Designed miniproteins, single chains, continued (2). Designs and how they scored, part 45

Each design is a single chain, and the fold is of that chain. pLDDT is the mean over its residues in the fold that is shown.

## One batch from the design tools (miniprotein)

Design m5546
Fold by ESMFold2-Fast:
Structure m5546 (fold): chain A 99 residues (1-99)
Amino acid sequence: SAADRAMEAGGEGGKKAMEGAYKAGSATSAAAAGVAGSGAGAGGMIGARRGDAEEAEREAENGGKAAAGAALSGGSKEGEKKGREGGEEAARAAREAAE
C-alpha cells in the first residue's frame, strides 16, 4: 500500500542517515537520525489515515529533514542527503495514501 511505502521510505532514509552519522563517529546523532527517519514514515501514515494529504506530506517531510539534520550534526553529509531523500519519498507515498 502507499502507507507501507511511506513507512519503508522513511525507515530506509533514517537507516542510511544513521549509518552515515555512525561512520562519522557520532552514535548519538546516529540514533537521532534513525528515530527521526522512522518518525517520517509513521507521521506520514497518521496524516494519511486522517485523510489529510497536506498533513501527511508535511509530517513525512519534517521527519526526513530531522533525520538529515541529525546526520549532518554527526558529521555525515552523505547521511544528510539520504535522510532528506527518504523523507521526500515518504512524503510522496503518504500523500498518495491520503488521496
Scores: mean pLDDT 77

Design m5547
Fold by ESMFold2-Fast:
Structure m5547 (fold): chain A 81 residues (1-81)
Amino acid sequence: SEKEKEIKFLKETYDKVIEALKAGNRDEAIAILREAAEKSKNPVIQAALRGMAALVESETDPEEAIERLKEIYKALINYLK
């Protein structure tokens, strides 16, 4: 279903972003989120991914960024279920 594809896409995007942040590659994490937003056809997902990119830009502590992204990701997945 479209819903299952969107959930899978978000999980794969989230996993890549977290890996980049853990590796200290903040610019890569921002690029991944922006590319994912441009590729998404769902305006809610686009807005969420752009918001996550802005969060990574403003939060320089990777652990704090990861925790805040995790909360946004959980809320978004629960919304799509």
Scores: mean pLDDT 86

Design m5548
Fold by ESMFold2-Fast:
Structure m5548 (fold): chain A 116 residues (1-116)
Amino acid sequence: MSEEQREAFFAAMRELAASELINGLAPEPEVLRRFAELLGSMSTSEALDLLEEVAASPDPRLQQAAALGLAALVRRTKNPSEEDKRRAIALFERLKPLLSPELQAVLESLVKELLS
């Protein structure tokens, strides 16, 4: 991963953290689109490394952004490795108590698909 990709990822996470959620579930479509484009430029493992770093922040808005980022990553990732699945599940479990019921439900559904 390049330094430019890393900086762009953290910039996108700050933008997600600053975004208001539509019906408590999703940021503005343009914010999600830019983040999804960024995810397309890196591996699932690299994205998980960065999401774990963001999730370690004491800022609850950044923790929420990490959860939204995890949801976007899970939705776009086909055939994740067993290690990537375990990391995604562990990250979701860490974030779950910090999320709104609506975000918890979305991520719980996505995690169940990973286990299938």
Scores: mean pLDDT 75

Design m5549
Fold by ESMFold2-Fast:
Structure m5549 (fold): chain A 79 residues (1-79)
Amino acid sequence: MPSFEEIVEVMEEEAKKSSPKIKELLNLLIQAMKAQQQGQDPTPLLQQIQEKVKSMSEEEKKELTKVLKEIAERVEALG
């Protein structure tokens, strides 16, 4: 199974390549994942992500879906 560090690195690389709004969402998700790993409550970060997604256009939601699929495929390829 891929390590937590490898998953975070993939997400950070995809965030760097993404549009500013998608990059912001991915950075919040990375922060939530790191908080959970440290035993901290990720709920406030997850709420921020949900609020941002609700404000997104259909075009931005399509980009987010595409980027999340690419992250999932890259993580799966790591074993």
Scores: mean pLDDT 82

Design m5550
Fold by ESMFold2-Fast:
Structure m5550 (fold): chain A 96 residues (1-96)
Amino acid sequence: MVVESPDATGAIVLAAPTEEEAKRAGDQLRAFMEGLPRVKAVHVRLTEPNHVEVVITAPTVQQTLEAMEAVRDEARKLGLEVVREVSPEEIAAAEA
């Protein structure tokens, strides 16, 4: 049987100085990601009072990595710290 590669998914968890800043940054990151080409799905949520979880799905590992880099750069401009990151390759390896 031909096994086609599934869509690639990656995740980034970001920390803001305050819960209020996390909410504002989450809204800005959501709007930013809706404008990214070739992204199939995005999910942005608050996981802790001041943490923003960003989950990105794209058709290929390379496209997901490029979207993750764009989110990291945007987060840096918003004063957010990357506290956790899971690459699409790590997620694929965990399911193997």
Scores: mean pLDDT 74

Design m5551
Fold by ESMFold2-Fast:
Structure m5551 (fold): chain A 78 residues (1-78)
Amino acid sequence: MAEEAALVAEQLARDDGASPEKAKEIATLFRQGVEALEAGDYETAAEYFEKAREVAKDSPLARQAATMVANYAREKAA
């Protein structure tokens, strides 16, 4: 799941017109976030997805995806 999520996030950022460097940064944060979710570290997962959202501020599709998974992780952390 973590690898798949990273690839999807990279593609969304690329579709938004992000640079290859920015798309890889977003993908890395998504991989780390999903790995934290799989480990049950919901607080850490939310932090990674929130960072991805900030990095993706000019990338609407990637930002929306990051926002959705960040909200999910926050709900699980409560």
Scores: mean pLDDT 85

Design m5552
Fold by ESMFold2-Fast:
Structure m5552 (fold): chain A 77 residues (1-77)
Amino acid sequence: AKEKIEKAVELYFEGNYKKAYELLSELIGEENALMTMTAIGLVEEGKIEQAEEVVSLAPEEVQELIRYAVEIAKKKL
């Protein structure tokens, strides 16, 4: 799961948003994929606190994976 999250973050930063969304949707579902991409985008804009807020709004079952995406995205800054 975490390896696929890392790949999705890489695709996002490459500008391949469609493939990032497809990979995340297969892993965690469409709504959680949108939340994950929103959080990654907020990190890219330097809005780390807002990205953490998006993680807190996600279902508990996927919060760890979305938080992991935020941590990987922070390392890309």
Scores: mean pLDDT 83

Design m5553
Fold by ESMFold2-Fast:
Structure m5553 (fold): chain A 62 residues (1-62)
Amino acid sequence: SLADEIVERGVAAGASPEDILGAVKGYARNLVESGVITPEEADELLRRGEEKVAELARQLAA
């Protein structure tokens, strides 16, 4: 999914969980405002991204 790709690329680039979450949120908002995706699709993108970033943050804190 797009959320998985954003998170994966952020991790590969050495970005922090906070920066990756910001990127997911920014992408979701931009895509809705640009009419590329629906609000429902953006909500799903954000939910998946938040879940993946939370998992990453937990693994880094462990």
Scores: mean pLDDT 80

Design m5554
Fold by ESMFold2-Fast:
Structure m5554 (fold): chain A 80 residues (1-80)
Amino acid sequence: METITVRNPVSGEDITLPADWSGQERLLVQDLLANPDAEVSFEEIEEFFGSREEARRFVARAEELGLVERVEGDRVRRVA
C-alpha cells in the first residue's frame, strides 16, 4: 500500500498516512493533531464526510495509526 509522510503540527514528528486518504481525511486528522484538547463528535465527522461509513472508516483507521482515541459521548480527540 502506498503511503505518504506528513508532519504532526504539535509534536513535529513525521507520521505515515495511507496515500489513498482523501484531502478531507488528511485535513481532519491534521486539525485534530493541531488541537490536543479539541474533541469532535462523531456526528460532526459524519457531516464532514457526508457518509456514516466513511466517518467510521476514518475513525477506525486513525485509531489503528495511534492518532486519535474515542472519548465519552461518541467523541474523538488526539491521543495525548
Scores: mean pLDDT 72

Design m5555
Fold by ESMFold2-Fast:
Order: structure tokens, then sequence, then C-alpha cells
Structure m5555 (fold): chain A 100 residues (1-100)
């Protein structure tokens, strides 16, 4: 399965409220990546919290926008385009804009 296919599955699991399943798939993606152990740990912590925050959004359109942002920042991290901290900071900024 490609990274994009697994990220889409993570998105579907979050939409269903299966945060345990979503986190397990993300952990598997991190474990298969070339990221350092420190970067994997930071990414798992930050995006695990982000998944929970997105699941708590009541507005369906805002939830969809937040899920698209989550998946894109995860993709960029996994491709080595961003550090875990940069991906988390970018997510947090966009997430605040969506909730406004």
Amino acid sequence: MSIDEILDEIKELIEKGDLVGARELFRELLDSSDLSEEEKSLAFTFFGLAMKEIQEIKDEEKKKEALEVLVEEMRRLLLGELSAQEAADRFAKKFREILE
C-alpha cells in the first residue's frame, strides 16, 4: 500500500472515531520511515493529539478541512520535507484558522 493510501485510511478511521486504529497505522508509517527515533516520537505525540482535537470538531466542513491539513502535514513529514516540529507548528496555525 502506498503512503497516500495509508494516509487516506488514517483519515477514514478518524472520521469513524477509531482513534486507536488511526494512531496504530500512523505508528506503522513512522516505523517504516527513515526518520530519527526522536522525530518519530515527536510526530506520534503531536499528531496523536491533533487526531483527538479533530475528532471533537462538531462542524462537518471544518472537520473535513482539518483532516485534509492533518494528512498533508503528515505526508510532508514522511517525505522528509518538514521536521516533526515544523509539521506540528504548520498544523496548529492552519487548525486555528479553520476554527475561526
Scores: mean pLDDT 85

Design m5556
Fold by ESMFold2-Fast:
Structure m5556 (fold): chain A 102 residues (1-102)
Amino acid sequence: MVEIEIEAPSSVEPGSSLKVKVKAKNSGDKEYLVTVYAIDEESNKLVSEPVSGFVKPGSSKEIILEISNTEGGKKYRIIGEASLLKENGYEIIAENSKIVNS
């Protein structure tokens, strides 16, 4: 099992940088690929380059995502996904998300 916790403010000032911390804890026996990204809630388009890292069994990893120059009137959805390598590639097995208003 992998747990994803997103540490982000509920709001950000337009034109400022938003820094988000995602903590992934793997209490299971499998290695997971954790990917963190942000989208504009209205357009469903990426607002930052995704950041990924492997989390080994019994380990925790902290992933930092930064969104520079935020736009006013937006809702940014921060998404953390944990994927397991299966026969047909990576499958998402756990997800968490948080909204940041700007």
Scores: mean pLDDT 84

Design m5557
Fold by ESMFold2-Fast:
Structure m5557 (fold): chain A 82 residues (1-82)
Amino acid sequence: GAIEAAEKVLENAENEEIREAGEAALEAAKELQEEKDGDVLRVTGLTLRVIGSGLTALLLAKKNGGSEELIKAAEEVIRNPE
């Protein structure tokens, strides 16, 4: 799930910007897990935060020649934002 994927982004983060994106994705993914049966607007907003943070991590990883593990983890955050 997105929580495990975001934790993997953090484990493989090569710079502070990628780590900050991973932390944002992890926070949003944890909140989304708690809220997934709740308010539709809040669930939607958290899902967009997970995807946006995952996309930021992915783009930064690709720009800076990040590891295959980092790229795969960021892609997994975007693919499975739960």
Scores: mean pLDDT 81

Design m5558
Fold by ESMFold2-Fast:
Structure m5558 (fold): chain A 90 residues (1-90)
Amino acid sequence: SQEVLDFIKKKYNLKDFSKEEVRAVIEKYINEDPILGAMKIAELVTTLIDLGLISFDEGVELVREELSKVNADKLADRIIAEMKAYLEKR
């Protein structure tokens, strides 16, 4: 529903659900705190997948692309594993 989408935009400070905006928020989270940012990234991306706004493969690509910019490939693998485990429970 529109109410849920508006809540998610406000919660994660998203202007819209474009891939460009999601990438910008991911970059912001990792730059604020690498550990807490990683947790927020996993939560955000998993929420978008669960709502059907992006696919799992698109979510994986967004996480890998943004974390590669900070040389954190191993952290990306850990985040993706947690995303997969969460989605497999549904």
Scores: mean pLDDT 79

Design m5559
Fold by ESMFold2-Fast:
Structure m5559 (fold): chain A 100 residues (1-100)
Amino acid sequence: SPLLITQAKARYIAHVTEALLNGVPESFIKEFEKQLKKIQEQAKSGDEFVQKAQELGQEFLGKIKNPEAQKAMQEALLDYIAQYLLEQGDIEKAQEILKK
């Protein structure tokens, strides 16, 4: 659904903005997005993408000391994963990710 994909994108932007307001550098977010995009382009399946994105998330989130910023970036990661799954047509998995 194009609408659900647009909503996931909007949620991602909102959570990234919250992280920026809580002191996450723009350079950190740009590098995170660059690495997520590489994983997205190289993933052979939705399951591989989810696994690799979560691994990347653990690495990046572990570097954030502010709890509010860490939570915002964690929610942004889930929004990004949900967007990818929706683009692959996996609405059920996308909804499960968003409920976590």
Scores: mean pLDDT 87

Design m5560
Fold by ESMFold2-Fast:
Structure m5560 (fold): chain A 111 residues (1-111)
Amino acid sequence: MTAEQDRAALIAGLPALYEDLVASTPAVPLSAEEEERARKAREAVRELFEMIRAGAPLAEIERKAIEAAQTILGLSEEDLMTPESRTGGLSAFVALMEAAARLEAAERARA
Protein backbone atom coordinates (compact mmCIF):
# COMPACT_ATOMS: atom_id res chain seq x y z
CA MET A 1 0.00 0.00 0.00
CA THR A 2 1.35 3.47 -0.84
CA ALA A 3 1.66 6.32 1.69
CA GLU A 4 -1.02 8.17 -0.31
CA GLN A 5 -3.43 5.20 -0.04
CA ASP A 6 -2.74 4.99 3.72
CA ARG A 7 -3.43 8.75 4.15
CA ALA A 8 -6.62 8.50 2.02
CA ALA A 9 -7.92 5.61 4.17
CA LEU A 10 -7.20 7.50 7.43
CA ILE A 11 -8.90 10.69 6.21
CA ALA A 12 -11.93 8.77 4.84
CA GLY A 13 -12.38 7.21 8.30
CA LEU A 14 -12.46 10.57 10.14
CA PRO A 15 -16.26 11.21 9.81
CA ALA A 16 -17.02 7.92 11.61
CA LEU A 17 -14.60 8.86 14.44
CA TYR A 18 -16.12 12.33 14.96
CA GLU A 19 -19.15 11.20 17.04
CA ASP A 20 -16.84 9.18 19.34
CA LEU A 21 -14.57 12.24 19.64
CA VAL A 22 -17.53 14.48 20.65
CA ALA A 23 -18.72 11.86 23.19
CA SER A 24 -15.22 11.66 24.76
CA THR A 25 -14.67 15.47 24.80
CA PRO A 26 -15.12 17.17 28.21
CA ALA A 27 -18.01 19.66 28.36
CA VAL A 28 -16.01 22.78 29.33
CA PRO A 29 -17.43 26.34 29.05
CA LEU A 30 -15.92 28.30 26.15
CA SER A 31 -15.18 32.03 26.02
CA ALA A 32 -16.97 34.04 23.30
CA GLU A 33 -13.74 34.10 21.25
CA GLU A 34 -13.18 30.33 21.68
CA GLU A 35 -16.83 29.63 20.73
CA GLU A 36 -16.59 31.77 17.56
CA ARG A 37 -13.32 30.04 16.55
CA ALA A 38 -14.87 26.62 17.26
CA ARG A 39 -17.97 27.49 15.16
CA LYS A 40 -15.70 28.31 12.20
CA ALA A 41 -13.84 25.02 12.77
CA ARG A 42 -17.16 23.10 12.86
CA GLU A 43 -18.21 24.68 9.53
CA ALA A 44 -14.82 23.72 8.02
CA VAL A 45 -15.25 20.13 9.31
CA ARG A 46 -18.73 19.94 7.72
CA GLU A 47 -17.31 21.16 4.38
CA LEU A 48 -14.43 18.63 4.59
CA PHE A 49 -16.88 15.77 5.36
CA GLU A 50 -18.92 16.80 2.27
CA MET A 51 -15.72 16.76 0.18
CA ILE A 52 -14.98 13.20 1.38
CA ARG A 53 -18.58 12.12 0.60
CA ALA A 54 -18.36 13.70 -2.89
CA GLY A 55 -15.09 11.84 -3.61
CA ALA A 56 -12.93 14.97 -3.85
CA PRO A 57 -9.19 14.35 -4.55
CA LEU A 58 -7.05 13.71 -1.44
CA ALA A 59 -4.79 16.68 -2.30
CA GLU A 60 -7.81 19.07 -2.30
CA ILE A 61 -9.09 17.73 1.04
CA GLU A 62 -5.61 18.02 2.62
CA ARG A 63 -5.08 21.55 1.20
CA LYS A 64 -8.49 22.73 2.47
CA ALA A 65 -7.85 21.25 5.94
CA ILE A 66 -4.39 22.88 6.17
CA GLU A 67 -5.73 26.29 5.04
CA ALA A 68 -8.63 26.12 7.52
CA ALA A 69 -6.38 25.04 10.42
CA GLN A 70 -3.94 27.89 9.67
CA THR A 71 -6.68 30.54 9.20
CA ILE A 72 -9.11 29.49 11.98
CA LEU A 73 -6.81 27.93 14.62
CA GLY A 74 -3.60 29.91 13.92
CA LEU A 75 -1.53 26.75 13.44
CA SER A 76 1.76 27.03 11.55
CA GLU A 77 3.00 24.64 8.86
CA GLU A 78 5.54 23.37 11.46
CA ASP A 79 2.70 22.61 13.94
CA LEU A 80 0.91 20.52 11.28
CA MET A 81 3.91 18.55 9.94
CA THR A 82 4.27 15.45 12.16
CA PRO A 83 5.67 11.93 11.56
CA GLU A 84 2.05 10.68 11.27
CA SER A 85 1.04 13.62 9.03
CA ARG A 86 3.93 14.44 6.69
CA THR A 87 1.71 16.59 4.42
CA GLY A 88 0.06 18.30 7.44
CA GLY A 89 -3.40 17.34 6.16
CA LEU A 90 -4.29 14.71 8.75
CA SER A 91 -3.02 16.87 11.66
CA ALA A 92 -5.00 19.85 10.31
CA PHE A 93 -8.21 17.82 9.92
CA VAL A 94 -7.88 16.33 13.44
CA ALA A 95 -7.19 19.79 14.98
CA LEU A 96 -10.34 21.19 13.32
CA MET A 97 -12.37 18.16 14.51
CA GLU A 98 -11.08 18.62 18.09
CA ALA A 99 -12.08 22.32 18.07
CA ALA A 100 -15.53 21.46 16.64
CA ALA A 101 -15.97 18.65 19.21
CA ARG A 102 -15.30 21.08 22.10
CA LEU A 103 -18.15 23.28 20.85
CA GLU A 104 -20.51 20.28 20.35
CA ALA A 105 -19.73 18.96 23.87
CA ALA A 106 -20.34 22.42 25.42
CA GLU A 107 -23.64 22.84 23.52
CA ARG A 108 -24.87 19.36 24.53
CA ALA A 109 -24.11 20.16 28.20
CA ARG A 110 -26.23 23.37 27.96
CA ALA A 111 -29.27 21.42 26.72
Scores: mean pLDDT 79

Design m5561
Fold by ESMFold2-Fast:
Structure m5561 (fold): chain A 56 residues (1-56)
Amino acid sequence: MTEKDLQAADLFFKQGKSQKAVAKEVGVTEQRISQIKAEDEKNAVEELKAAVERVT
């Protein structure tokens, strides 16, 4: 991941800024932020599955 990708993820997830605002501030495309979001959502689902398997 590039340095800009990390900054975009931090602003979007940690500070709750919109995709458009983050894209303009960091200098990346809205599509790139959408890609980062999709990747993080996949990781969250995998963690939830592991937790359920532990209990079940």
Scores: mean pLDDT 71

Design m5562
Fold by ESMFold2-Fast:
Structure m5562 (fold): chain A 55 residues (1-55)
Amino acid sequence: GKVSKKEFLNLIKEVCDLPGTIEEKAQYLIEKAKEELGIEFEPEHAIRILQKYCP
């Protein structure tokens, strides 16, 4: 289905607020994006997204 920009950004922010390494956060983002948004990410792409949006 179509994913809203707000839903995607909210998921990224939630993942950024988690404890752990960037690799652990990237794995969580991959799993949740597939489950909730129907989007699949490569691990390298997920890491780059988190590096861009996490403080």
Scores: mean pLDDT 78

Design m5563
Fold by ESMFold2-Fast:
Structure m5563 (fold): chain A 82 residues (1-82)
Amino acid sequence: SGLDDAIERVKRILDEMAENKYSLDEAKKEIQRAAVQARFEVDDGTALKINEVLHESLLLMEKEGMSLKEVREIAIAKLEEI
């Protein structure tokens, strides 16, 4: 389904950022791009939920200093609940 495809795409982006050790600036750009793309792939309510997970991921990295690996595990778990 479109929802499953959108979630799997976001998970892949999170995996690639962690595996390739993206800088905070690189991760922020990819997350912002993923948030915009979700709005075209799923309904508004689902896009809002995906964007909430992505926004929280940015806050965990920027405010709490959490690693991309830790943020990925938290974000993927939350995305699977959508």
Scores: mean pLDDT 83

Design m5564
Fold by ESMFold2-Fast:
Structure m5564 (fold): chain A 65 residues (1-65)
Amino acid sequence: SAAEQRALAELDRLSRSEDEDLFETGLAVLIKEFPDSEAVRARVRALLADEPDAALRERLLGLLE
């Protein structure tokens, strides 16, 4: 869908952001808005695999369950 494609583009934008608060808030919103999108969920998991902050990673991974 167009909404899902825009969400994936937003995830790519967030992955390049140096603002960790924006990154966390943005990912949390996209996870909640697209709970059944495997494409969005897979991209979020890939981004979190590269996240150095373990506490942030655990909080956001919890939202995917």
Scores: mean pLDDT 81

Design m5565
Fold by ESMFold2-Fast:
Structure m5565 (fold): chain A 88 residues (1-88)
Amino acid sequence: SVQELLEERRRKVEEVAREVAERVAAGALPELDAEEQEFKEFLMTRLGLSEEAALLYVEARRLGKPLGLDEAEFELAAELALRRLAER
């Protein structure tokens, strides 16, 4: 059903958010490549994201793309990761 598919996708978003938050908290965030650096600058300059929010989005995209997540789900995962970091 559509509900079961949405629950599976939400579970993947929560998993990405958790992993992003844990990597940031551990200081284990990977160095950005040239494409990721350009994309981070785009998020900051064109969409007005803070550097922290842009970095979280880049990592959520990196982890979420192989799982078949879309741009809205990358944004949600990054937001949930930021909330997890703020709760520490």
Scores: mean pLDDT 84

Design m5566
Fold by ESMFold2-Fast:
Structure m5566 (fold): chain A 102 residues (1-102)
Amino acid sequence: MSLEELKERLRELKRELEEEMKKANVPQEFRDSAVATIDSAIAAVDAFEAGAITPEQAIAALEASKEQLETLAKNSKNPKVKELLERIIEVIEEAIELVRSA
């Protein structure tokens, strides 16, 4: 999978997550944190592809986003929200490996 395909997958999963969080009446602070973290991961990939940051900087940013999403997943009481957060984490892990291999 390419970095562009992973970004598209992150955007799709972000959209699904926002819908499920709204349905589950997840607190706004949790929703805002999840969205901002996913947007930060996408921005790190964009910056790397643009040559604006090093692979090491991109990996560090993606690892930070992963850790924050893992914390949100552990604190989620809704099984579907937790599942979507875990799927997003997997996509970020794939992005880290692609950056590492570039």
Scores: mean pLDDT 88

Design m5567
Fold by ESMFold2-Fast:
Structure m5567 (fold): chain A 108 residues (1-108)
Amino acid sequence: SSLQLEIEVTLSMQIIRETVTRLIYQKKGLEDLAKLEDEIIGLLQRMSDSTDPNEVKKLYEEILKLEDEAIQLYQSKGDEDGAASEKKTKVQIEKDFKDILEKLLQSQ
């Protein structure tokens, strides 16, 4: 359906953004942040494959927890710009999740 395609495109775009972020962390030698991004990407891929709103919600909550861990790691390193960038990423994920959940509920 057009709705399923729209959800898949939205999640695929977020996976691309996180993959770029992971590459940047690898290039900078930020192994702890790169590992968190690998976990976030895996959860986004699982969310893309799910049709269960309860599973999507659980995966979303896990992603937000990992984003908060990334923000805290940046703050602990004194990287205020990195922390601000991760906060912006978290806001985008929250917006995209809201749109996905609303569309899933409307299709019922």
Scores: mean pLDDT 82

Design m5568
Fold by ESMFold2-Fast:
Structure m5568 (fold): chain A 63 residues (1-63)
Amino acid sequence: SGREAAEEGWKELEKKGEKFVRLEETVLTREGKPLVITVSEDLSSMSEEEARESIEERLEAGR
């Protein structure tokens, strides 16, 4: 359900002409559990590696 909602959000942002990259990766939570995450962000000024690192930092800070 959450992933489907995220995909709908991505499509809406694409329609608005915003430059986003869908990133789907497995990260380890603070508890050491694997979690697949799909996120949206304006990545037009970042490399894919920089974008992934930025998203990981945001996820860790959001605790």
Scores: mean pLDDT 50

Design m5569
Fold by ESMFold2-Fast:
Structure m5569 (fold): chain A 73 residues (1-73)
Amino acid sequence: ELEEELAQAERDLDILEIARKIATVGNEFAVEMARKIDPEKAKELEKQLKEGQANFDAGLAETRARIDALRAR
């Protein structure tokens, strides 16, 4: 059970790492496109995307902590 749980958590971490990289590139592109349409709304979008990235990074750190806890058992 614990070994299978650890293996699944490690796979989840790998997927999150890939998603994080894709989100960073996609967010940068989205802000640049929005800036051409409405610069003021683009600032709000950039703020929302930065907050979303921070929340994602927090979730990534939580997943890493879970893996560490499983390894310590």
Scores: mean pLDDT 80

Design m5570
Fold by ESMFold2-Fast:
Structure m5570 (fold): chain A 105 residues (1-105)
Amino acid sequence: EEEEFRRDLEELRKLAKSATPEQGVAAANMLRGLKQALEDGSFEPTPEEVEVAILLAEIALNGGVTPEQLKDIIEAMELLKKRVTDPELQARIDELIEKAKSKLE
């Protein structure tokens, strides 16, 4: 399980570097679901789930997404940041928000 999770994270990191438009759309849809769960208060993410959400945002941004999807990514990341206490994870989330905002303009 722990080894499987590490393997899944490595695959997500590879996808983030060379994401296709299809993979970007899939990642953006997953982040929309995450946004809804965070807004409803039904989901308190673990550090591992935060890492997955960060990688999904990188996949979406690199795969190329619509302005509507960019707004969903920004909102999901802003909500996620409010649940995170780790300064390193907060900094990574801030970088993704800024990257998404720069692509929106």
Scores: mean pLDDT 79

Design m5571
Fold by ESMFold2-Fast:
Structure m5571 (fold): chain A 73 residues (1-73)
Amino acid sequence: ALPVIEERLEAEVDDLDATIEQLRAAVEHWVAQGAKLLSFEVEQLGPNTALVRIELETPDAILRIELTLTQKA
């Protein structure tokens, strides 16, 4: 069985939508390099806050990443 690596991060960003699209593009690049995308979920927690959940399978591990992003006012 593959090991599971879990990361939980919080960040303040200047542009929430742009940051989410940058994360989506990064995931697409990882998939092009041989990773398998298991899930990419965006949950709106508030008008300026979103939780991004990414699950990727690599040959060595399953990566579970949770990012809480808050846009600066």
Scores: mean pLDDT 85

Design m5572
Fold by ESMFold2-Fast:
Structure m5572 (fold): chain A 56 residues (1-56)
Amino acid sequence: KREEIIREILQALAAGDERKAKTLIENGVKQGLLSELEANALRNFAKSLGLDEAAA
């Protein structure tokens, strides 16, 4: 469900699990549960928390 995947993404981000959050975002887009706009907003939020994988 869309609400369930969003909740799981937010929980992963709150836990600092960037890899899990990224996987859930990608799966949500693939399944049509998230728009690209929503996915980009979640990715930008993760970046604002300092959860970038490719620093420097």
Scores: mean pLDDT 74

Design m5573
Fold by ESMFold2-Fast:
Structure m5573 (fold): chain A 86 residues (1-86)
Amino acid sequence: DLQREIDLGVVELAVASLKTAVSKLDLPEKDEILAALDAALDALARGDLEGALAALEEAKKAAEKGGDKDTVKSLELIIKRVRELL
């Protein structure tokens, strides 16, 4: 399904863009967030949506722990999109 491939590509681009944005910030949990986003990208590349979801939830927990509300909001939107594709 072309629409599913487009939707997966949009999710992957959103995660990659968020990773780039987070990498430029001075955040207390930066390394933890980046590691979780890398795990999500790896899972997406393998077509493992359940693994991607788990990794994105871990990135969200790290961002919440660090008080990074903007990253949390971005992750909530991405998580919602991934859940719609499950």
Scores: mean pLDDT 85

Design m5574
Fold by ESMFold2-Fast:
Structure m5574 (fold): chain A 72 residues (1-72)
Amino acid sequence: ATGVTIEVRVVRETEEEVVYEVTVTNASDRPALVTVEAPTPPPGFEPAAESVTLNVAANSTVTVRIVARRRA
């Protein structure tokens, strides 16, 4: 573990979907391969992907969105 921080926030919430914005900051002097697990969605929703793997360069920030959709 070398200076990587992860911040998650909800940026959209509707009856059909919840969108999470994940910000990964690598404050170290080397690249990091970071796997982010999808947040647990509300009952009745499923994430489009269980996890996302990000290659974050040294002293860099990457933002990705994870979508959970209402179960059909």
Scores: mean pLDDT 79

Design m5575
Fold by ESMFold2-Fast:
Formats: sequence, structure tokens, C-alpha cells
Structure m5575 (fold): chain A 99 residues (1-99)
Amino acid sequence: GMKELAIKVLEKAIETLKELSKEVSGEAKKALEEAIEELEEALEVVEEAETDEQILEALEEAIEALEEASKYVSGEIKLEIEIQIGMLRIVRGVVKLTS
């Protein structure tokens, strides 16, 4: 279902950011760790969601957290974060169309 799809894309984004956080230091590492915490909070909201509106709001917050983190990184790391943002936007669009 749409909830399971949202969970999977959030889990993939969290896993990706955890790996990328090992490749950075200082302010970039802190920004990625803060984004991971916000993504984990969004995942918990989706897991407990009773409405599509709750899923859409959690995905939007996850997208905003990743966009903020992307400001602290460059090159391949930034591209990987932008890919996760793209996937979250696609899933959010699908949820919105099926609501």
C-alpha cells in the first residue's frame, strides 16, 4: 500500500544518509545527523499514520530536512541526497494522487 511505500523510501533515505555521514566531518556531519533524526521522526509518524494527510505531511518534512542538509555538502554526496529527495517527492506525489 501507499503507507508501506512511504516507509520503504524513508528507510532507504535514512540508510543512505547514515552511510554518507561516515564520509563527512564537522558541520556537514552534524547537518546529516540532524537530517537522520528528522527522517526517523517522519518514519515514526508514517508508521502510526491513520490518514494519507499525515503521510503527506511527514514526507514533506523529510524532504525539507534533506534539502537543508544538502546545503552543507557538495559533489557526489550532494547528488546522493538529491536522489533521495527526488524519490521522496515521487512517492509523495503518488500518495497525493491516490488520496
Scores: mean pLDDT 89

Design m5576
Fold by ESMFold2-Fast:
Structure m5576 (fold): chain A 84 residues (1-84)
Amino acid sequence: MTEENDKKALEFIIEYLEKHGDTDETRREAAEKAIELGLGVEMARAMLRLLDARERKLPADAQLRADHEIALRLQGENYKKVLA
């Protein structure tokens, strides 16, 4: 299911960042690799959108919305697991 794939993508990204350091560049690389492997494509794309907003130096509200979108997705998955 998409939820399990998103979790695998998140685990892959976290492991990648632990090995290569947590920078916007390595986050982009990790997200792109997760997409290539077919892991949590939607989660990886949300991360890429956040990185694009930061790279373009968009207004703080646009960056906050991207962060909020990722946070809501992660909370939604966790909330479903607790309630189920």
Scores: mean pLDDT 63

Design m5577
Fold by ESMFold2-Fast:
Structure m5577 (fold): chain A 105 residues (1-105)
Amino acid sequence: VALVTDDSIAGGIFTSVAKELGLEILDLGNGVELLKLPDEEIIEKARELAKEKGLDVKEVKILKITDLGDGKYRIELIDVETGEVLKEEVVDLSDLEEKLREILS
């Protein structure tokens, strides 16, 4: 799973959940800069990194977490093979960990 986020708290929660679930974390670089890019460019970066690491692109997902302020986050799960947005939700910080467990399981 490739995380793209502008928030260190959301990034920390994601890292904890991903490690608990045994998921490989792919580092695409600076999340603040990545969130400024079109989804197609983020997907292409994830495809290239997956190929470099010998991962099947079908197994790779992008998780975008955008800080909306006031403790609210937009979560988007994107399939790297198809470019399809599989899930999109707005959650409060208090619900973020459980929602990530649900989405990533």
Scores: mean pLDDT 82

Design m5578
Fold by ESMFold2-Fast:
Structure m5578 (fold): chain A 81 residues (1-81)
Amino acid sequence: MASRELLYQTIGNTILAAAKEGVEKGIELAEEIIERDVRLSDGVLRGAYLAARHLSPEEGEELVKRVKDAVKRVEEEVKKK
């Protein structure tokens, strides 16, 4: 069964792997995914919450905040066109 849940889990695991090397790397990867396909914004945001559970509280909060800001920015850019 190909479900959206499998896609979101894959995105979350990918963001987590990058964030473990550095929270900025996780943020950069999340931004890149959203810029390539804005329809994945929900999956990337869900992935950031999943990754935050496996990081320190400070790193997890920063990751989620920065990903939310990135989603909002990209969605606003799409709306302007």
Scores: mean pLDDT 77

Design m5579
Fold by ESMFold2-Fast:
Structure m5579 (fold): chain A 89 residues (1-89)
Amino acid sequence: KEELLKKIRELADEIVRIAKEKTSDIDAGVVAIAMAVILTVSKKANKEQLEKIVKALEETKERVKEAKNEEEVMRAVLELLKEVDKILS
């Protein structure tokens, strides 16, 4: 569980870093808040849920890397939040 939480933190940090390069300061701040929410809820998740969250973050990181504009970045992050909510339900 500790290694999965570490991966989630590392992926969250990378997503925020990429978002800062591709979006406004306010939108990058919203992405940072979204990542903080995911980190917080992940502390209560079981191992299977954590593995699914890692995969969702890895997929989101690639989407954010490939994003051509701010709208694509924000869409990827909003879809990530919905997927994490579904994993934890």
Scores: mean pLDDT 86

